# Designed miniproteins, single chains, continued (3), part 36

Each design is a single chain, and the fold is of that chain. pLDDT is the mean over its residues in the fold that is shown.

## One batch from the design tools (miniprotein)

Design m9304
Fold by ESMFold2-Fast:
Structure m9304 (fold): chain A 56 residues (1-56)
Amino acid sequence: NAGLEFAKEKAKEIVEKYGIPNQEAIDLLNKAFDYARKGDIEKAEEYLKQAEEVAK
């Protein structure tokens, strides 16, 4: 699933930049993976962005 692989790659970038995410960021990353798996890349990107903001 190309969408899920894209979301995983972006999640890896967030972890590499900000370290181990807190529970709120993990929950948002899981939502991003769910939308990416469904092919909703736009919503997946929104949740990835929210996860990055929370990880800061």
Scores: mean pLDDT 79

Design m9305
Fold by ESMFold2-Fast:
Structure m9305 (fold): chain A 72 residues (1-72)
Amino acid sequence: MKSWEELFEEGKEYLKKGDYEKAIELFREAAELASDDPEKVAELARLMAEAYRGLGDEEKAREYEEAARLFG
C-alpha cells in the first residue's frame, strides 16, 4: 500500500510530465489517506485545480481552487 507521501510525490511527478489524468488519480488516492488534515487537503485541492486546468476543465479547476481556499 502506498503512503500519503509516496502518492503525493508521484502525483506531482505526473503533473510535471503533463499527465494530468494520472496526477488526478494519485491525488485522489492521497486525499483518502489525509481527509482529516485540512492543510494536506488544501494542498491537494490546489494541485488538482492545476491538473484540471491542464486538461482544460475550467469548471473543475475553479471548484478545487475554492476548496483550497476553504481548507487553507
Scores: mean pLDDT 81

Design m9306
Fold by ESMFold2-Fast:
Structure m9306 (fold): chain A 68 residues (1-68)
Amino acid sequence: MSLAERNARLRELVREVERRYGVPGEVLTRAAVLLVITGDVERAVEILSKVVSEEKAREIAERLAELL
């Protein structure tokens, strides 16, 4: 996947997550950065769980991991 395609898919995911779950883009971006640096899905779930339920946080974190 090209960098441009990955960035476009990430932007679409951010918009969808903001619309459906009310997660601010900056929170989602922090979760993505943690996944890239640590590879630790649990840390991404932890940061996302500050805004959404743990179940939704895990779903979002797994989708982010697929894009990264």
Scores: mean pLDDT 76

Design m9307
Fold by ESMFold2-Fast:
Structure m9307 (fold): chain A 61 residues (1-61)
Amino acid sequence: SEELLEEARRLRERAEELRREAEELRASSDDPEKLLEAELLEGMAALLEGMAAYLEKIAKK
């Protein structure tokens, strides 16, 4: 379960990086392509956060 918690932590770290990249894209550009990239990064971050939450749940059982 410790390995699952560490994997969850890595997924959350990666999700935070993706959200940071998305925020930078939104702050620095109004280009539709860049805004779409930001939206895709946000979607990827949400998926990683969901995976991390699942791993945390099963690691504590």
Scores: mean pLDDT 86

Design m9308
Fold by ESMFold2-Fast:
Structure m9308 (fold): chain A 57 residues (1-57)
Amino acid sequence: RIAKMVATTKRLLEEGFDSLIATESVVQADLRLPPDASEEELYEEALRIAKELEKQR
């Protein structure tokens, strides 16, 4: 679980998201998804949240 969160955070950072947005998005995505969610499902939800948070800046 933690390994998937770390990998997803790194991926968002490499795509140019701010560290606070990347971290918050991954944490929120993990809380919304079931424990057995795939890394790709976590990434897609985190990406959606990150884009939403950027618009609220």
Scores: mean pLDDT 76

Design m9309
Fold by ESMFold2-Fast:
Structure m9309 (fold): chain A 60 residues (1-60)
Amino acid sequence: GPAAEAAARAGAAGDLGGAMAAASQWYHTKGPEGAREAARAAAEAGGVAGELASLYWADQ
């Protein structure tokens, strides 16, 4: 969905803040699972930013 796409773009750009913001937006809509899905999309795009976002949301 749009938040996963936004998270993937942020992850590809190395934008940790953008990846976290997208995950937080999905948390308000679908709870922790939504945030984890968005953060996972950022991690799948590659780079450290998405990986860090996915690790953070795995612990929430």
Scores: mean pLDDT 75

Design m9310
Fold by ESMFold2-Fast:
Structure m9310 (fold): chain A 60 residues (1-60)
Amino acid sequence: SVVEETIAHLKRLAERRPEQQERYDRLIALLKDMAEKNPVLAEQIAEEVLRWLEREEAQL
C-alpha cells in the first residue's frame, strides 16, 4: 500500500537524520492512525505526503 511505502520512506529518513526522528515518528503514527480509521483517506494522504517529500528533497 502507499501508506506502507510512505512509512518505509519516513523510517529510512529517520535513520539518515536521527535529529529529526521525532517529526518522522509523529507522521508515521498519524498515518497508522488514519489507516485504521479510514484506509481510503489514509492512502490518498500517504500518496500526497510521499510526493511532497520527494519534491521537497529534490528541490532543496
Scores: mean pLDDT 79

Design m9311
Fold by ESMFold2-Fast:
Structure m9311 (fold): chain A 86 residues (1-86)
Amino acid sequence: MNEARIQAAELYLAVGNLLFKKGKYEEAIEMYEKAIKLLEEAERSPESLRLLADAYENLSKAYEALGKLEKAAEYRAKAEKLRAEV
């Protein structure tokens, strides 16, 4: 179950990154949020925490691209906090 959640989260992150590259920032945010939800439901592991940090960082960049700087700063802080645990 948990491994399937992590694999699904990786796929959502990959799709989100593709959308971000195409300038589809709102659609990228939607994919990153789906990945985050799956990772939060998974058991805490070094892999799930790393993927969650990557998801928060990418979500931060997408919000920054949309000019939503306060949300961007919030998710950047969440990513940095998780990376400090690894």
Scores: mean pLDDT 84

Design m9312
Fold by ESMFold2-Fast:
Formats: C-alpha cells, sequence, structure tokens
Structure m9312 (fold): chain A 65 residues (1-65)
C-alpha cells in the first residue's frame, strides 16, 4: 500500500539507514503507485534540505528509475 511504503521510507531516513531507505524507495517504484512514489520523494527532499546528503543521492537514483 502507498502509505505503508512511504512510512518505511520515512523511518529508514530518520534512522539514517541509506540501504533500507533505498530498498523502501525501490519498493515504491516497483509498485507503480504514483502516491507512494510522490510521498517517498517528498520525504527524501525534506531530509536533503535538512542536510542529509545520503537522502539526496537516494532521491536522485529514484528519479532515474
Amino acid sequence: KPAEIAYKVAEAVANGDGRKTLEALEEALKSGDPEAIQLATSAFNDAALRGYSGAKKIAEEAKKA
């Protein structure tokens, strides 16, 4: 479900776990749900603005997929 995937992304980002963040983002992309992808991308953009460089890199990778 979109909300569940977005929640996983937010938790991984908050935990500082780039690997799990990537995994959750990949799950959102594979689901094909625009809502899940949009929510996940918003969470990453917010984290990147707060200075979390890992989140920015992950968000860039998601855009290409």
Scores: mean pLDDT 67

Design m9313
Fold by ESMFold2-Fast:
Structure m9313 (fold): chain A 82 residues (1-82)
Amino acid sequence: VTVKEGEVTVTNTDPAASRDDLDTLVFVAVLGKDGKIAFAIPDAGTTETLKVEDPEAVVIGRNGQSARIKAEVDKTYTVTFG
């Protein structure tokens, strides 16, 4: 899994995270054209900048915050989340 300020590239599928884990992590999920979900988990406790440029993904922040972002597999996206 690779996440950098200004980009998201995702290759991992679901770890078995608890509800508590989801409340403490910031992560980006991408729905690929093959119908598979991949996602990236940034470092816990960091503020990330992610900018939407292409098709649909799901971004889920801490405390149940979420945004819908369009993304394709194997593309790099920048998403700004404030």
Scores: mean pLDDT 40

Design m9314
Fold by ESMFold2-Fast:
Structure m9314 (fold): chain A 64 residues (1-64)
Amino acid sequence: LSVEEIEKLAKEAIEALEAGDREKAIEYLTKLGLSREEAEKIANLPVEEAKKALEKHAVRQIAL
């Protein structure tokens, strides 16, 4: 994934989390390289904590 693709997917995942759409959030998180199990754990966190976990993961993907 390019940096732009990672940023776009992260933004879409955050929007899905804020909307309470867990299935869409899981799909975008898996497209970011998370396993389904990891994506489900993040999607089930409170929104603020889920955003922090997603940002941490996106930063690692960009830094690699």
Scores: mean pLDDT 76

Design m9315
Fold by ESMFold2-Fast:
Structure m9315 (fold): chain A 57 residues (1-57)
Amino acid sequence: MTLEEIVERLLRGEDIELTPEQESAVAEAIKTLAREHGDELRKRMQKEVEERRKALE
């Protein structure tokens, strides 16, 4: 099973049985994705604030 497939299923909240080595690899991938997702969330919040201000003008 590829690391991409494992991450995709975990993001969907599916029950996946992982080996210890796969868990380690997934943990590293999740850390990277969590940082990227955090940035996207901040960008979305800023965009919503800007859209509301633009709607007023």
Scores: mean pLDDT 65

Design m9316
Fold by ESMFold2-Fast:
Structure m9316 (fold): chain A 93 residues (1-93)
Amino acid sequence: SLSSEEVERIKKLIGLLIQGVTSRQEIASALGVSKSTVSRLIKFLRNASLEELQQHFPPEEAQEIYDIVHGIYTPTSSFGPTTLEYIHQIIHQ
């Protein structure tokens, strides 16, 4: 399960990935956590079901996070296919 603090860290992590920040060290510095914590958050996102994300995020936000992590492009997405593919590659490194 995620704490409220970890939920906020995930929101910031997704924001950094959208901005093209890919370095674990840069993400860790921006979040104020260790690189190990960043790796753990990415592992959580990689393995989380949509239902698990919906326990911690509003349904619309949970769906967007899930789609980003799995590289799913939709016509209503805020991001182009290239950006989604880039984020997907970073999460699944």
Scores: mean pLDDT 74

Design m9317
Fold by ESMFold2-Fast:
Structure m9317 (fold): chain A 69 residues (1-69)
Amino acid sequence: SMELKKKAEELFEEEIRLSMELIKLSVEKLADKENREELDEKIKEIGKEANEVAKKAEELRKKAEELEK
């Protein structure tokens, strides 16, 4: 399905975006010891968002598998 492929592409782009943000925040946390706790909270928040995107991606993969049975 073209619709499933498009949704998969969008989720992949979102996963890349969140991964890049986590890397950026992790690097900032290493450089900025004074704001370490604030950066850690931001990392946790983005991490939760990344987990939700991963869960949606898993559901999409399962639906794609069911359509090929």
Scores: mean pLDDT 78

Design m9318
Fold by ESMFold2-Fast:
Structure m9318 (fold): chain A 80 residues (1-80)
Amino acid sequence: SPEEQLRELERLLREAEEALRAGDYDKAIELAERAMDLAAQLLEEGVLSDDEYRELILRAGDIRVAALRGKQAAEQAAAA
């Protein structure tokens, strides 16, 4: 159902944020990318409006960018 798909999208974003806070950057990136894919599917199905899709893709993108930066910082700290 659309309601179950929207709950799954929220779950993916929440778990991505939790992974980011835990320093599990690879998991945060994977979950953010899965959220982006699901958001695109829900847009095609008419479950999300263009505005809702834009908001969600920006949120997922922010998580992904933060995780990539965190991973880089952790790798630099380990090399020092």
Scores: mean pLDDT 89

Design m9319
Fold by ESMFold2-Fast:
Formats: structure tokens, C-alpha cells, sequence
Structure m9319 (fold): chain A 68 residues (1-68)
């Protein structure tokens, strides 16, 4: 899935550019998820699905959004 691959690359870039700063990473993830909700780019929709899978069904992802 091309969108999922781009979403994974975006996630990797966020982690690398923010060098382990969990707050900054959470903020960047929140911004990407907001773009997914607006429907501006299909990559961000795939990104939301990827984050939801990584956070065992999205509960931890929702907590990360609330923390940022």
C-alpha cells in the first residue's frame, strides 16, 4: 500500500527529526492526525491507521494526542 509506506516514512522522519523528544513527537503526530481528519491528504489517513495499529487499537494514540 503506497499510502501506508509513505505514512511509515513520515513517522520515521518525525522520530528522527525530533531526536527522542516524546512531547515534540506527540505534537507532530497530532498535527498529522488533524490533517487526516480534514481529508487534505490520503497519506495522513494512512498515517492515522498506522499510528492506531502501533498503539494497540488507538487507545495509546488518543492519549498521546491529549498529552500534546
Amino acid sequence: EEEEKLARELLDEIFRENDGDGTAIAQKIKEALEKAEKGEDPRYKAFKELVDRMTAGGRAGAAAIAAA
Scores: mean pLDDT 66

Design m9320
Fold by ESMFold2-Fast:
Structure m9320 (fold): chain A 109 residues (1-109)
Amino acid sequence: SPEEEAQRALGRAIRAYLEGRYEEALKYAEKAIEIGSNEQKATAHAIRAVAYAELGEFEKARESIKKAEELLKENPDNVTALALLAQAYELLGEEEKAKEYSEKARELH
């Protein structure tokens, strides 16, 4: 199904990000945005945020954060998206925002 394909794409995107393959992480995140649920799109935009931040594309990182935050209003308990947003804010040097999202992620699970 599209949702199952999106979930596989998210898994590949996270793997690529953790391995420093940021362009590949963006490719798989974009696939998840195309075919995924709103919850999966929130996670995908958060992956785009960390990948763009690592690539020094700070404006694209901020746009991706904004899209992930908008989608999180519909499902605020998305632990993976919250943890990724904490990392994105840390990469942008926004320590207070990074701490807020990190604490939210820990409080949930």
Scores: mean pLDDT 91

Design m9321
Fold by ESMFold2-Fast:
Structure m9321 (fold): chain A 69 residues (1-69)
Amino acid sequence: SEEERIEELAELIRRQRYSEAAKLAGVSVSTVRRLVEERQREALRRVLAGEEIDSEEFLRELAREILSL
């Protein structure tokens, strides 16, 4: 299911298994690394502005984004 794919991809990203994440999503490893870096930078800006970020939801949202490419 789509939900299972999102959870699996989120787990691979959490464990920094970028090669496996890229293979699952059908994208390059460079694409996964770039999106992780970009979204982490955005999340850091939000935290510094006083927002609280749920790490699990952050990973699921990132996984959903990668799977939509």
Scores: mean pLDDT 87

Design m9322
Fold by ESMFold2-Fast:
Structure m9322 (fold): chain A 68 residues (1-68)
Amino acid sequence: SKTEKLAEIAKKLAQAGADMEVIDEAIARLLEGDYKGAIDLLKKAAESLPEESKEVAEEVLEKLEEIE
């Protein structure tokens, strides 16, 4: 489901060192059915990843565009 895909992306970003406050807010939006708000916050989390996680950031951003 879209919810499961976005939750897995959030988990992957958290494991890669993304800001947990942004991740928690994204999950809250997701549980409310605000998929666009969740996607926007997950994009911000990906953009904030350190250089060593750049490949994870790029993969996440591509997947978020596909999910919409």
Scores: mean pLDDT 82

Design m9323
Fold by ESMFold2-Fast:
Structure m9323 (fold): chain A 68 residues (1-68)
Amino acid sequence: MEYTYTDPVDGATLTYTEEQAEALIERARESGRKIGEMDVKEGVGDEKSPELYAERAERVVRAGLEAW
């Protein structure tokens, strides 16, 4: 399946293939994990924050793609 995204900045319409959508999800997971790791280093997150943040980032991106 394909997902069509309209960029809110310039109004351009972008179509994501399933492979590109999975790549976006993977990048979101990586970003969430890094933020969680930073929170652990700063003493404001627990040792499970990296994985929790990765899962949350994935859900947000999936929800956005599924709404399309």
Scores: mean pLDDT 70

Design m9324
Fold by ESMFold2-Fast:
Structure m9324 (fold): chain A 97 residues (1-97)
Amino acid sequence: MSKEVKEGLEAAVRLAEEQGREELAELIREAVELAIEKGEDELARAIAGAAAGLLRAGRWEEALELVKEVLELLKKEEFEKARELLLEHGGGGSGLE
C-alpha cells in the first residue's frame, strides 16, 4: 500500500469511527484493501478520498451507500463503473480524472 493510500485510509476510517459508524469504517478498509489486491491503487485512493470527503461533510449515509456499491463493483471487477461512481461523489483530487 502506498503512503498516500495508507494515509487516506487511516483518515477515512478515523472519521467514520469518530462519528460512531463502525460498519462504514470496516467497509472502507475492505474496499480499499480489495482495490489494492486487484492492483487498482488509483481506485483505492479514490475510495478513501471520497469516503473521507463525505464524512467531513456529515454525509455518512451517502458514504456508506457509496462504499457498499463500490465494494460490489470491485468484487465483480467492474472497475470503470467504480471509477465513475467515485467521480460523481467528489473523487476529484483522489487520482481520478
Scores: mean pLDDT 80

Design m9325
Fold by ESMFold2-Fast:
Structure m9325 (fold): chain A 59 residues (1-59)
Amino acid sequence: MAPLSAMEKEVLALLAEGLSQREIGERLGISPEHVSDILARAKLKLGVDSEEEAVEAMK
């Protein structure tokens, strides 16, 4: 697995806490579209197809 960036880890941690992409964007000061792009890259790096699998991989 490629290592996750600090931003990818932060987005996944907030998603694990139950925040939506919009809420994560508001918390981090980025657009929900940017959050979606970060999640897509994190899923690719973790070798998973879903946000749920990416969150599970962070626990």
Scores: mean pLDDT 79

Design m9326
Fold by ESMFold2-Fast:
Structure m9326 (fold): chain A 61 residues (1-61)
Amino acid sequence: DPVIEELARKYGLSVEQLRNLVEAILSSSGEGRELLIRVAEHDSGMSREEIERAVEAYKRE
């Protein structure tokens, strides 16, 4: 997926790491999902909007 590949390259992540993160977010809900997104922002440097775009791109595959 072009969005996932671009974001992974921009932030020095592997495509596999970003896909695993998106899968974890999609498998979570409520407070747990919010915590995962916050941790992902901190650890990767991606914004919330970029994480949400990666999730939407993954769902379209």
Scores: mean pLDDT 82

Design m9327
Fold by ESMFold2-Fast:
Structure m9327 (fold): chain A 73 residues (1-73)
Amino acid sequence: MNAREIAALVTAAALYAIGEGMSPEQVLAIQRELAGLEDAAAARAAVDAALPYIRAGDGERAVAVVRAHRAAA
């Protein structure tokens, strides 16, 4: 169950980041960090924390926020 939820979140976050014009490198970095999370709630929290930066076009901060959540999980 959790792995499927994480996969769905990874896909949704990647599509959203592509739509907001983030670089392919930054999109791949977000996907890798989210896929490294085993808990769907932690993955959702990471996405929620990164969304304001994705919307602002701050891909480096978005990646850093997701990495911080993965390191804390």
Scores: mean pLDDT 74

Design m9328
Fold by ESMFold2-Fast:
Structure m9328 (fold): chain A 92 residues (1-92)
Amino acid sequence: EELLKKYEELFKKGEISPAVVEGIRAIKENDDVAFINAALILYDPNSAESYFYLGVLYELAGNKEKAIEWYQKALELDPNFTEAKERLEKLK
């Protein structure tokens, strides 16, 4: 709930993709198809930011193991990705 509000605020600031907000909404509504569609829109194997947001969506869905994998992939592409480091620390 608090994470949804945080990411909706970031979207309003233009800081994140609309697909992140739609993915979070899909999780809240338990809509697996909408969740997969949001993940597909976010997926970019050359973008640390895309891997980071996939981590956020899986963390919010309660899949800690997948969230850790995506955050680690984000850090493999960008070792200085502070938000990904913070999220990994929080999940340990």
Scores: mean pLDDT 76

Design m9329
Fold by ESMFold2-Fast:
Structure m9329 (fold): chain A 82 residues (1-82)
Amino acid sequence: SLKEEAQRQLEEALEKAEQHYREGDYRGAGEEYAKAGQIEYFLGNKEEAVELFEKAAELYEKAGDLESAKALREAAKKVREE
């Protein structure tokens, strides 16, 4: 089912995010947490999506990508305001 596939993709994204973080690849970690946030949003888990977008934004800032960080914070704000 689409929900089962989304749950598998979520687990994979979270595992990849943790692996990138351990390796010091903060950009890669941020990309995977942002993907996890999108999947949680698709699943209707808006609070979890916000937390993951904010976590991804912090990692993009750590990587020096302020533009991507700002975009993710704006996405989190829009979800919170729903």
Scores: mean pLDDT 90

Design m9330
Fold by ESMFold2-Fast:
Structure m9330 (fold): chain A 64 residues (1-64)
Amino acid sequence: SKEEKRRKARELIEEARRAAAAGDLHRAALLLDEAIRTAPDDEEIREEARRLAEEAGLDPPRLF
């Protein structure tokens, strides 16, 4: 369901945030790509991922 995809994508974004905070920018970028792939039509997830990428100094996810 859309709810399940959003929940999984949110978990991936939180994992990406923790990775970025730990300085693992490569892992953070991979997790953000996975989050967008999990919920590609979810604008809220896309926007949250974009903001984290900007704040952490990551290259934007390839789906932006």
Scores: mean pLDDT 79

Design m9331
Fold by ESMFold2-Fast:
Structure m9331 (fold): chain A 70 residues (1-70)
Amino acid sequence: MPSKEQLEAVKKKAAEYAASLSEEERKKLVEEAEKALEALEEALKKGEISEEQYELQKELLEALKKAAEA
């Protein structure tokens, strides 16, 4: 599992990446993040991932989405 330090580093990188994109590219990134979140919820319901893995990936995807919406 990624450490707390790795999680923070990835979130920072995701925010920097999103900030570098055009409005159209950020809109696409939001759409892709939403699709990934739906797939993640389906995997959790099927028991294919742990709740811990779900929470971690959800936090990363939500951070990326928020950065892209800003």
Scores: mean pLDDT 77

Design m9332
Fold by ESMFold2-Fast:
Structure m9332 (fold): chain A 68 residues (1-68)
Amino acid sequence: GAMAEARYEAILAAVRRVGEQFGISEETAERIAELIYAGRLEEARELLLRAGLSPTVADAAVHDLSRI
C-alpha cells in the first residue's frame, strides 16, 4: 500500500545518501533498501561491508536505516 511504498522510498533515499559517500552502485543500494525493509539486517550489513564500509560504519548505518 501507499504507506509501505513511502517507507521503502524513504529507506532507499537514505541508502542512496550513504552510497554517495562510499561509491555504492544503484543496484546495490536498491538491494540494501529491500533487505532493510524486509528486516534482513544481517544481509544488509554484509552488502555494506562488501561495498567497502568499515564494520563500525556498517553497523551504525544498518541501525539508522532500520529505524525509518
Scores: mean pLDDT 83

Design m9333
Fold by ESMFold2-Fast:
Structure m9333 (fold): chain A 74 residues (1-74)
Amino acid sequence: MSKEGLASLPNPVHFLLVLAKKALEEGDYDTAIEYYEQAIELDPNNKEAWRLLAEAYRKKGDFSKAEEYEKKAQ
């Protein structure tokens, strides 16, 4: 069941980025993408989140999405 607890944190974007980076480092690219997408939903102006989402897609081998999100990070 989906929990809204992350959205109630004082800086939920920061915590989502930390969780996503950990998933990315362990090779769980799908989980990393999910956390980065949640961070972007909360703060679509967070250029770091867009950049890291692009990196997750690149590591997954989806270079087309990686390029698209890398442009969003600018």
Scores: mean pLDDT 78

Design m9334
Fold by ESMFold2-Fast:
Structure m9334 (fold): chain A 79 residues (1-79)
Amino acid sequence: SEAIEELKKAARAALAEDEATRNKILSLVGKAIQALLEGDLKKAAEYVKEAIKTAKENKASKEVIEYLEKALKIIEEKL
């Protein structure tokens, strides 16, 4: 899945963030991947949107935000 690939890239980039921000993003990315595996595209999109919000509010790297936004675009194109 292209969306899961972009989410994995976001998770890897998030490893460079502070512990609190990293843990929140990784939790939301994990939930999004699980929703995608279950075929719940709407829930997956909601988790990715929350991850983007969390990343922006905590000033995470542009790389984390870009991978999350790419994943969201792929998910929304399938809705």
Scores: mean pLDDT 90

Design m9335
Fold by ESMFold2-Fast:
Structure m9335 (fold): chain A 88 residues (1-88)
Amino acid sequence: PSKEELEREVTISMIRMQIWLAKKAAEKGDGEEAAELAEKAARLAEENGLPKEIVELLREAAKAAREGDYEEAIEKLEEAMRLLSELE
């Protein structure tokens, strides 16, 4: 693979890890940690030109986590992860 292709794979892996950690934080009721991780994932996705749908889901997950709606946050994080998997 080219250096550009490897960098893209690393970026997607980092976003996946951030989403996974955000989901774990939400499952524990740590809304602030979940929101911060979801926002980091959204920013990284946006800066790297990933689909708008993924960015929007991650921002919605962050908002839900801050509002204490952990079920909504987890659903949005799972949907974002599903869409990321469809890119590969």
Scores: mean pLDDT 86

Design m9336
Fold by ESMFold2-Fast:
Structure m9336 (fold): chain A 74 residues (1-74)
Amino acid sequence: GDPLSAALAKLPDETIKAALMERLGLSEEQADAAVAAWRAADASATALKVYLVDEFGVPQAEVDALLRELAASA
């Protein structure tokens, strides 16, 4: 499988939620929705990125940077 997706899947939902709120400025409701949608899809890095970019208009470069940082900490 994809190493980035595997690394993200090891992180607690609370860790990902906190990072989305603190680094991307999402509300708690938006962060909860993103994590829920990501887990319901396939828990891949691509699914989380597409949701954040398409639903919340987060710049792709900011999402890519955050996902790399989260994967490195997993």
Scores: mean pLDDT 83

Design m9337
Fold by ESMFold2-Fast:
Structure m9337 (fold): chain A 62 residues (1-62)
Amino acid sequence: MFVEKAKEYLEKGEYEKAVEYARQALKIDPDNREAHLVLVEALQRLGRLDEANEVASRIKVE
């Protein structure tokens, strides 16, 4: 599953690959909260804060 790969790359510090797999997961399930969370964290780690904030605004509040 793309979300699992995105989480794996995030843990390894492969942030660009984490972004790629998280985006692929969202193409299949646009409301996938885990994929949004991985994407936000990976973008923050890459210093792409504007993109991270935009993605975060799409996440359900919990």
Scores: mean pLDDT 78

Design m9338
Fold by ESMFold2-Fast:
Structure m9338 (fold): chain A 65 residues (1-65)
Amino acid sequence: VPQEELDREVKEALALIGIAVLKIAAERSTDPAERDRLNQAIKEAEKLLKEGKYDEAIKVLREAM
């Protein structure tokens, strides 16, 4: 497996883990405003992942935490 592909897969996995963490946080939140903010961050991160922008997706997820 090429090293560049492996590094990409690791970043993609980190972004997916971040999305899962934020989804759990949103489900556990009792504040509608916080839940909406978390859901917006998830949506943006998923969009960036589809575009192959893994570093930007990870940044969005980190800033939402």
Scores: mean pLDDT 81

Design m9339
Fold by ESMFold2-Fast:
Structure m9339 (fold): chain A 99 residues (1-99)
Amino acid sequence: SESIRQQNYELIDSLTRDQLRTVLFQIVDDDELRDLLKESLGEVRPDVDFSTLSKDELKEVISTLTRSELRRVLYILVDRLNSSQLQKLLDILQTVKST
């Protein structure tokens, strides 16, 4: 829903770089969201072919991203997710913020 999508945007904006990195690491470990994450990363870092990268290689590249780039990756992801996937992402964002 529009409300869940808006909550995702607001949480993303409230997170530090280290928290955003942790969110993306958890998405890398999620079998459903990983392929959509690879597509979103490709939009932000077109110099890298994400389609062939392992989980560890994805985490290595994510670790090099600025806060602004991490936020852009998550915004692109939020725009592409269905309602069930948005709820999954919201749960990850809330958990990381509370840590």
Scores: mean pLDDT 88

Design m9340
Fold by ESMFold2-Fast:
Structure m9340 (fold): chain A 80 residues (1-80)
Amino acid sequence: SDKDEARKLIEATKQLMDQLKQLLSQRKFTKDEVDAIIDTLESMVKRIKELAEKSGDKELIKEAEEIEKEVKELIEKLKS
């Protein structure tokens, strides 16, 4: 279902963000790596939001908004 797909993708996004935060504490990323990571994170957020909205689940929509906020914060850190 859209709800199950959204929850799976939210968990995958959280895991990826945790891995990226750990790597950022250990090394610098190249510009090409940063651009690729941003594209990936933005694509994941877009898909999560689409699925959450299609599900009509208010809690899932709120979770999608929170993950979007967390992703935007990480992207700003990646750009600095």
Scores: mean pLDDT 86

Design m9341
Fold by ESMFold2-Fast:
Structure m9341 (fold): chain A 109 residues (1-109)
Amino acid sequence: MTEEELEAFSQQPVTAGTTFTWETEEATVSLTVNADGNTTLTGVTKEGVTVTITRTADGVTTYTATYEGEGKFYATTKRVNGARVEEESRGSVEINGVKVEAEPRVVYT
């Protein structure tokens, strides 16, 4: 399933609070409509990365990918507004109970 197909599906009119869940070969995905009219699509890849795609009523799409496991945390957020793309990444590693924050240069797409 392509990102364009997922985004097109997230634009479908549904009742607020409704959640649809389905499984693909690569991920389990859920589509939820928030009470404010925003559409949120959430999926978890087989690698344990949680992907959230949110489209607001003004047409702004936000893509977020988060991984937390094996003492590592990684989060990247990509915001798309027409031709403008803004990207933010952050990460942390826990070593012997000490949290170390790092900026990862790897983006999950």
Scores: mean pLDDT 56

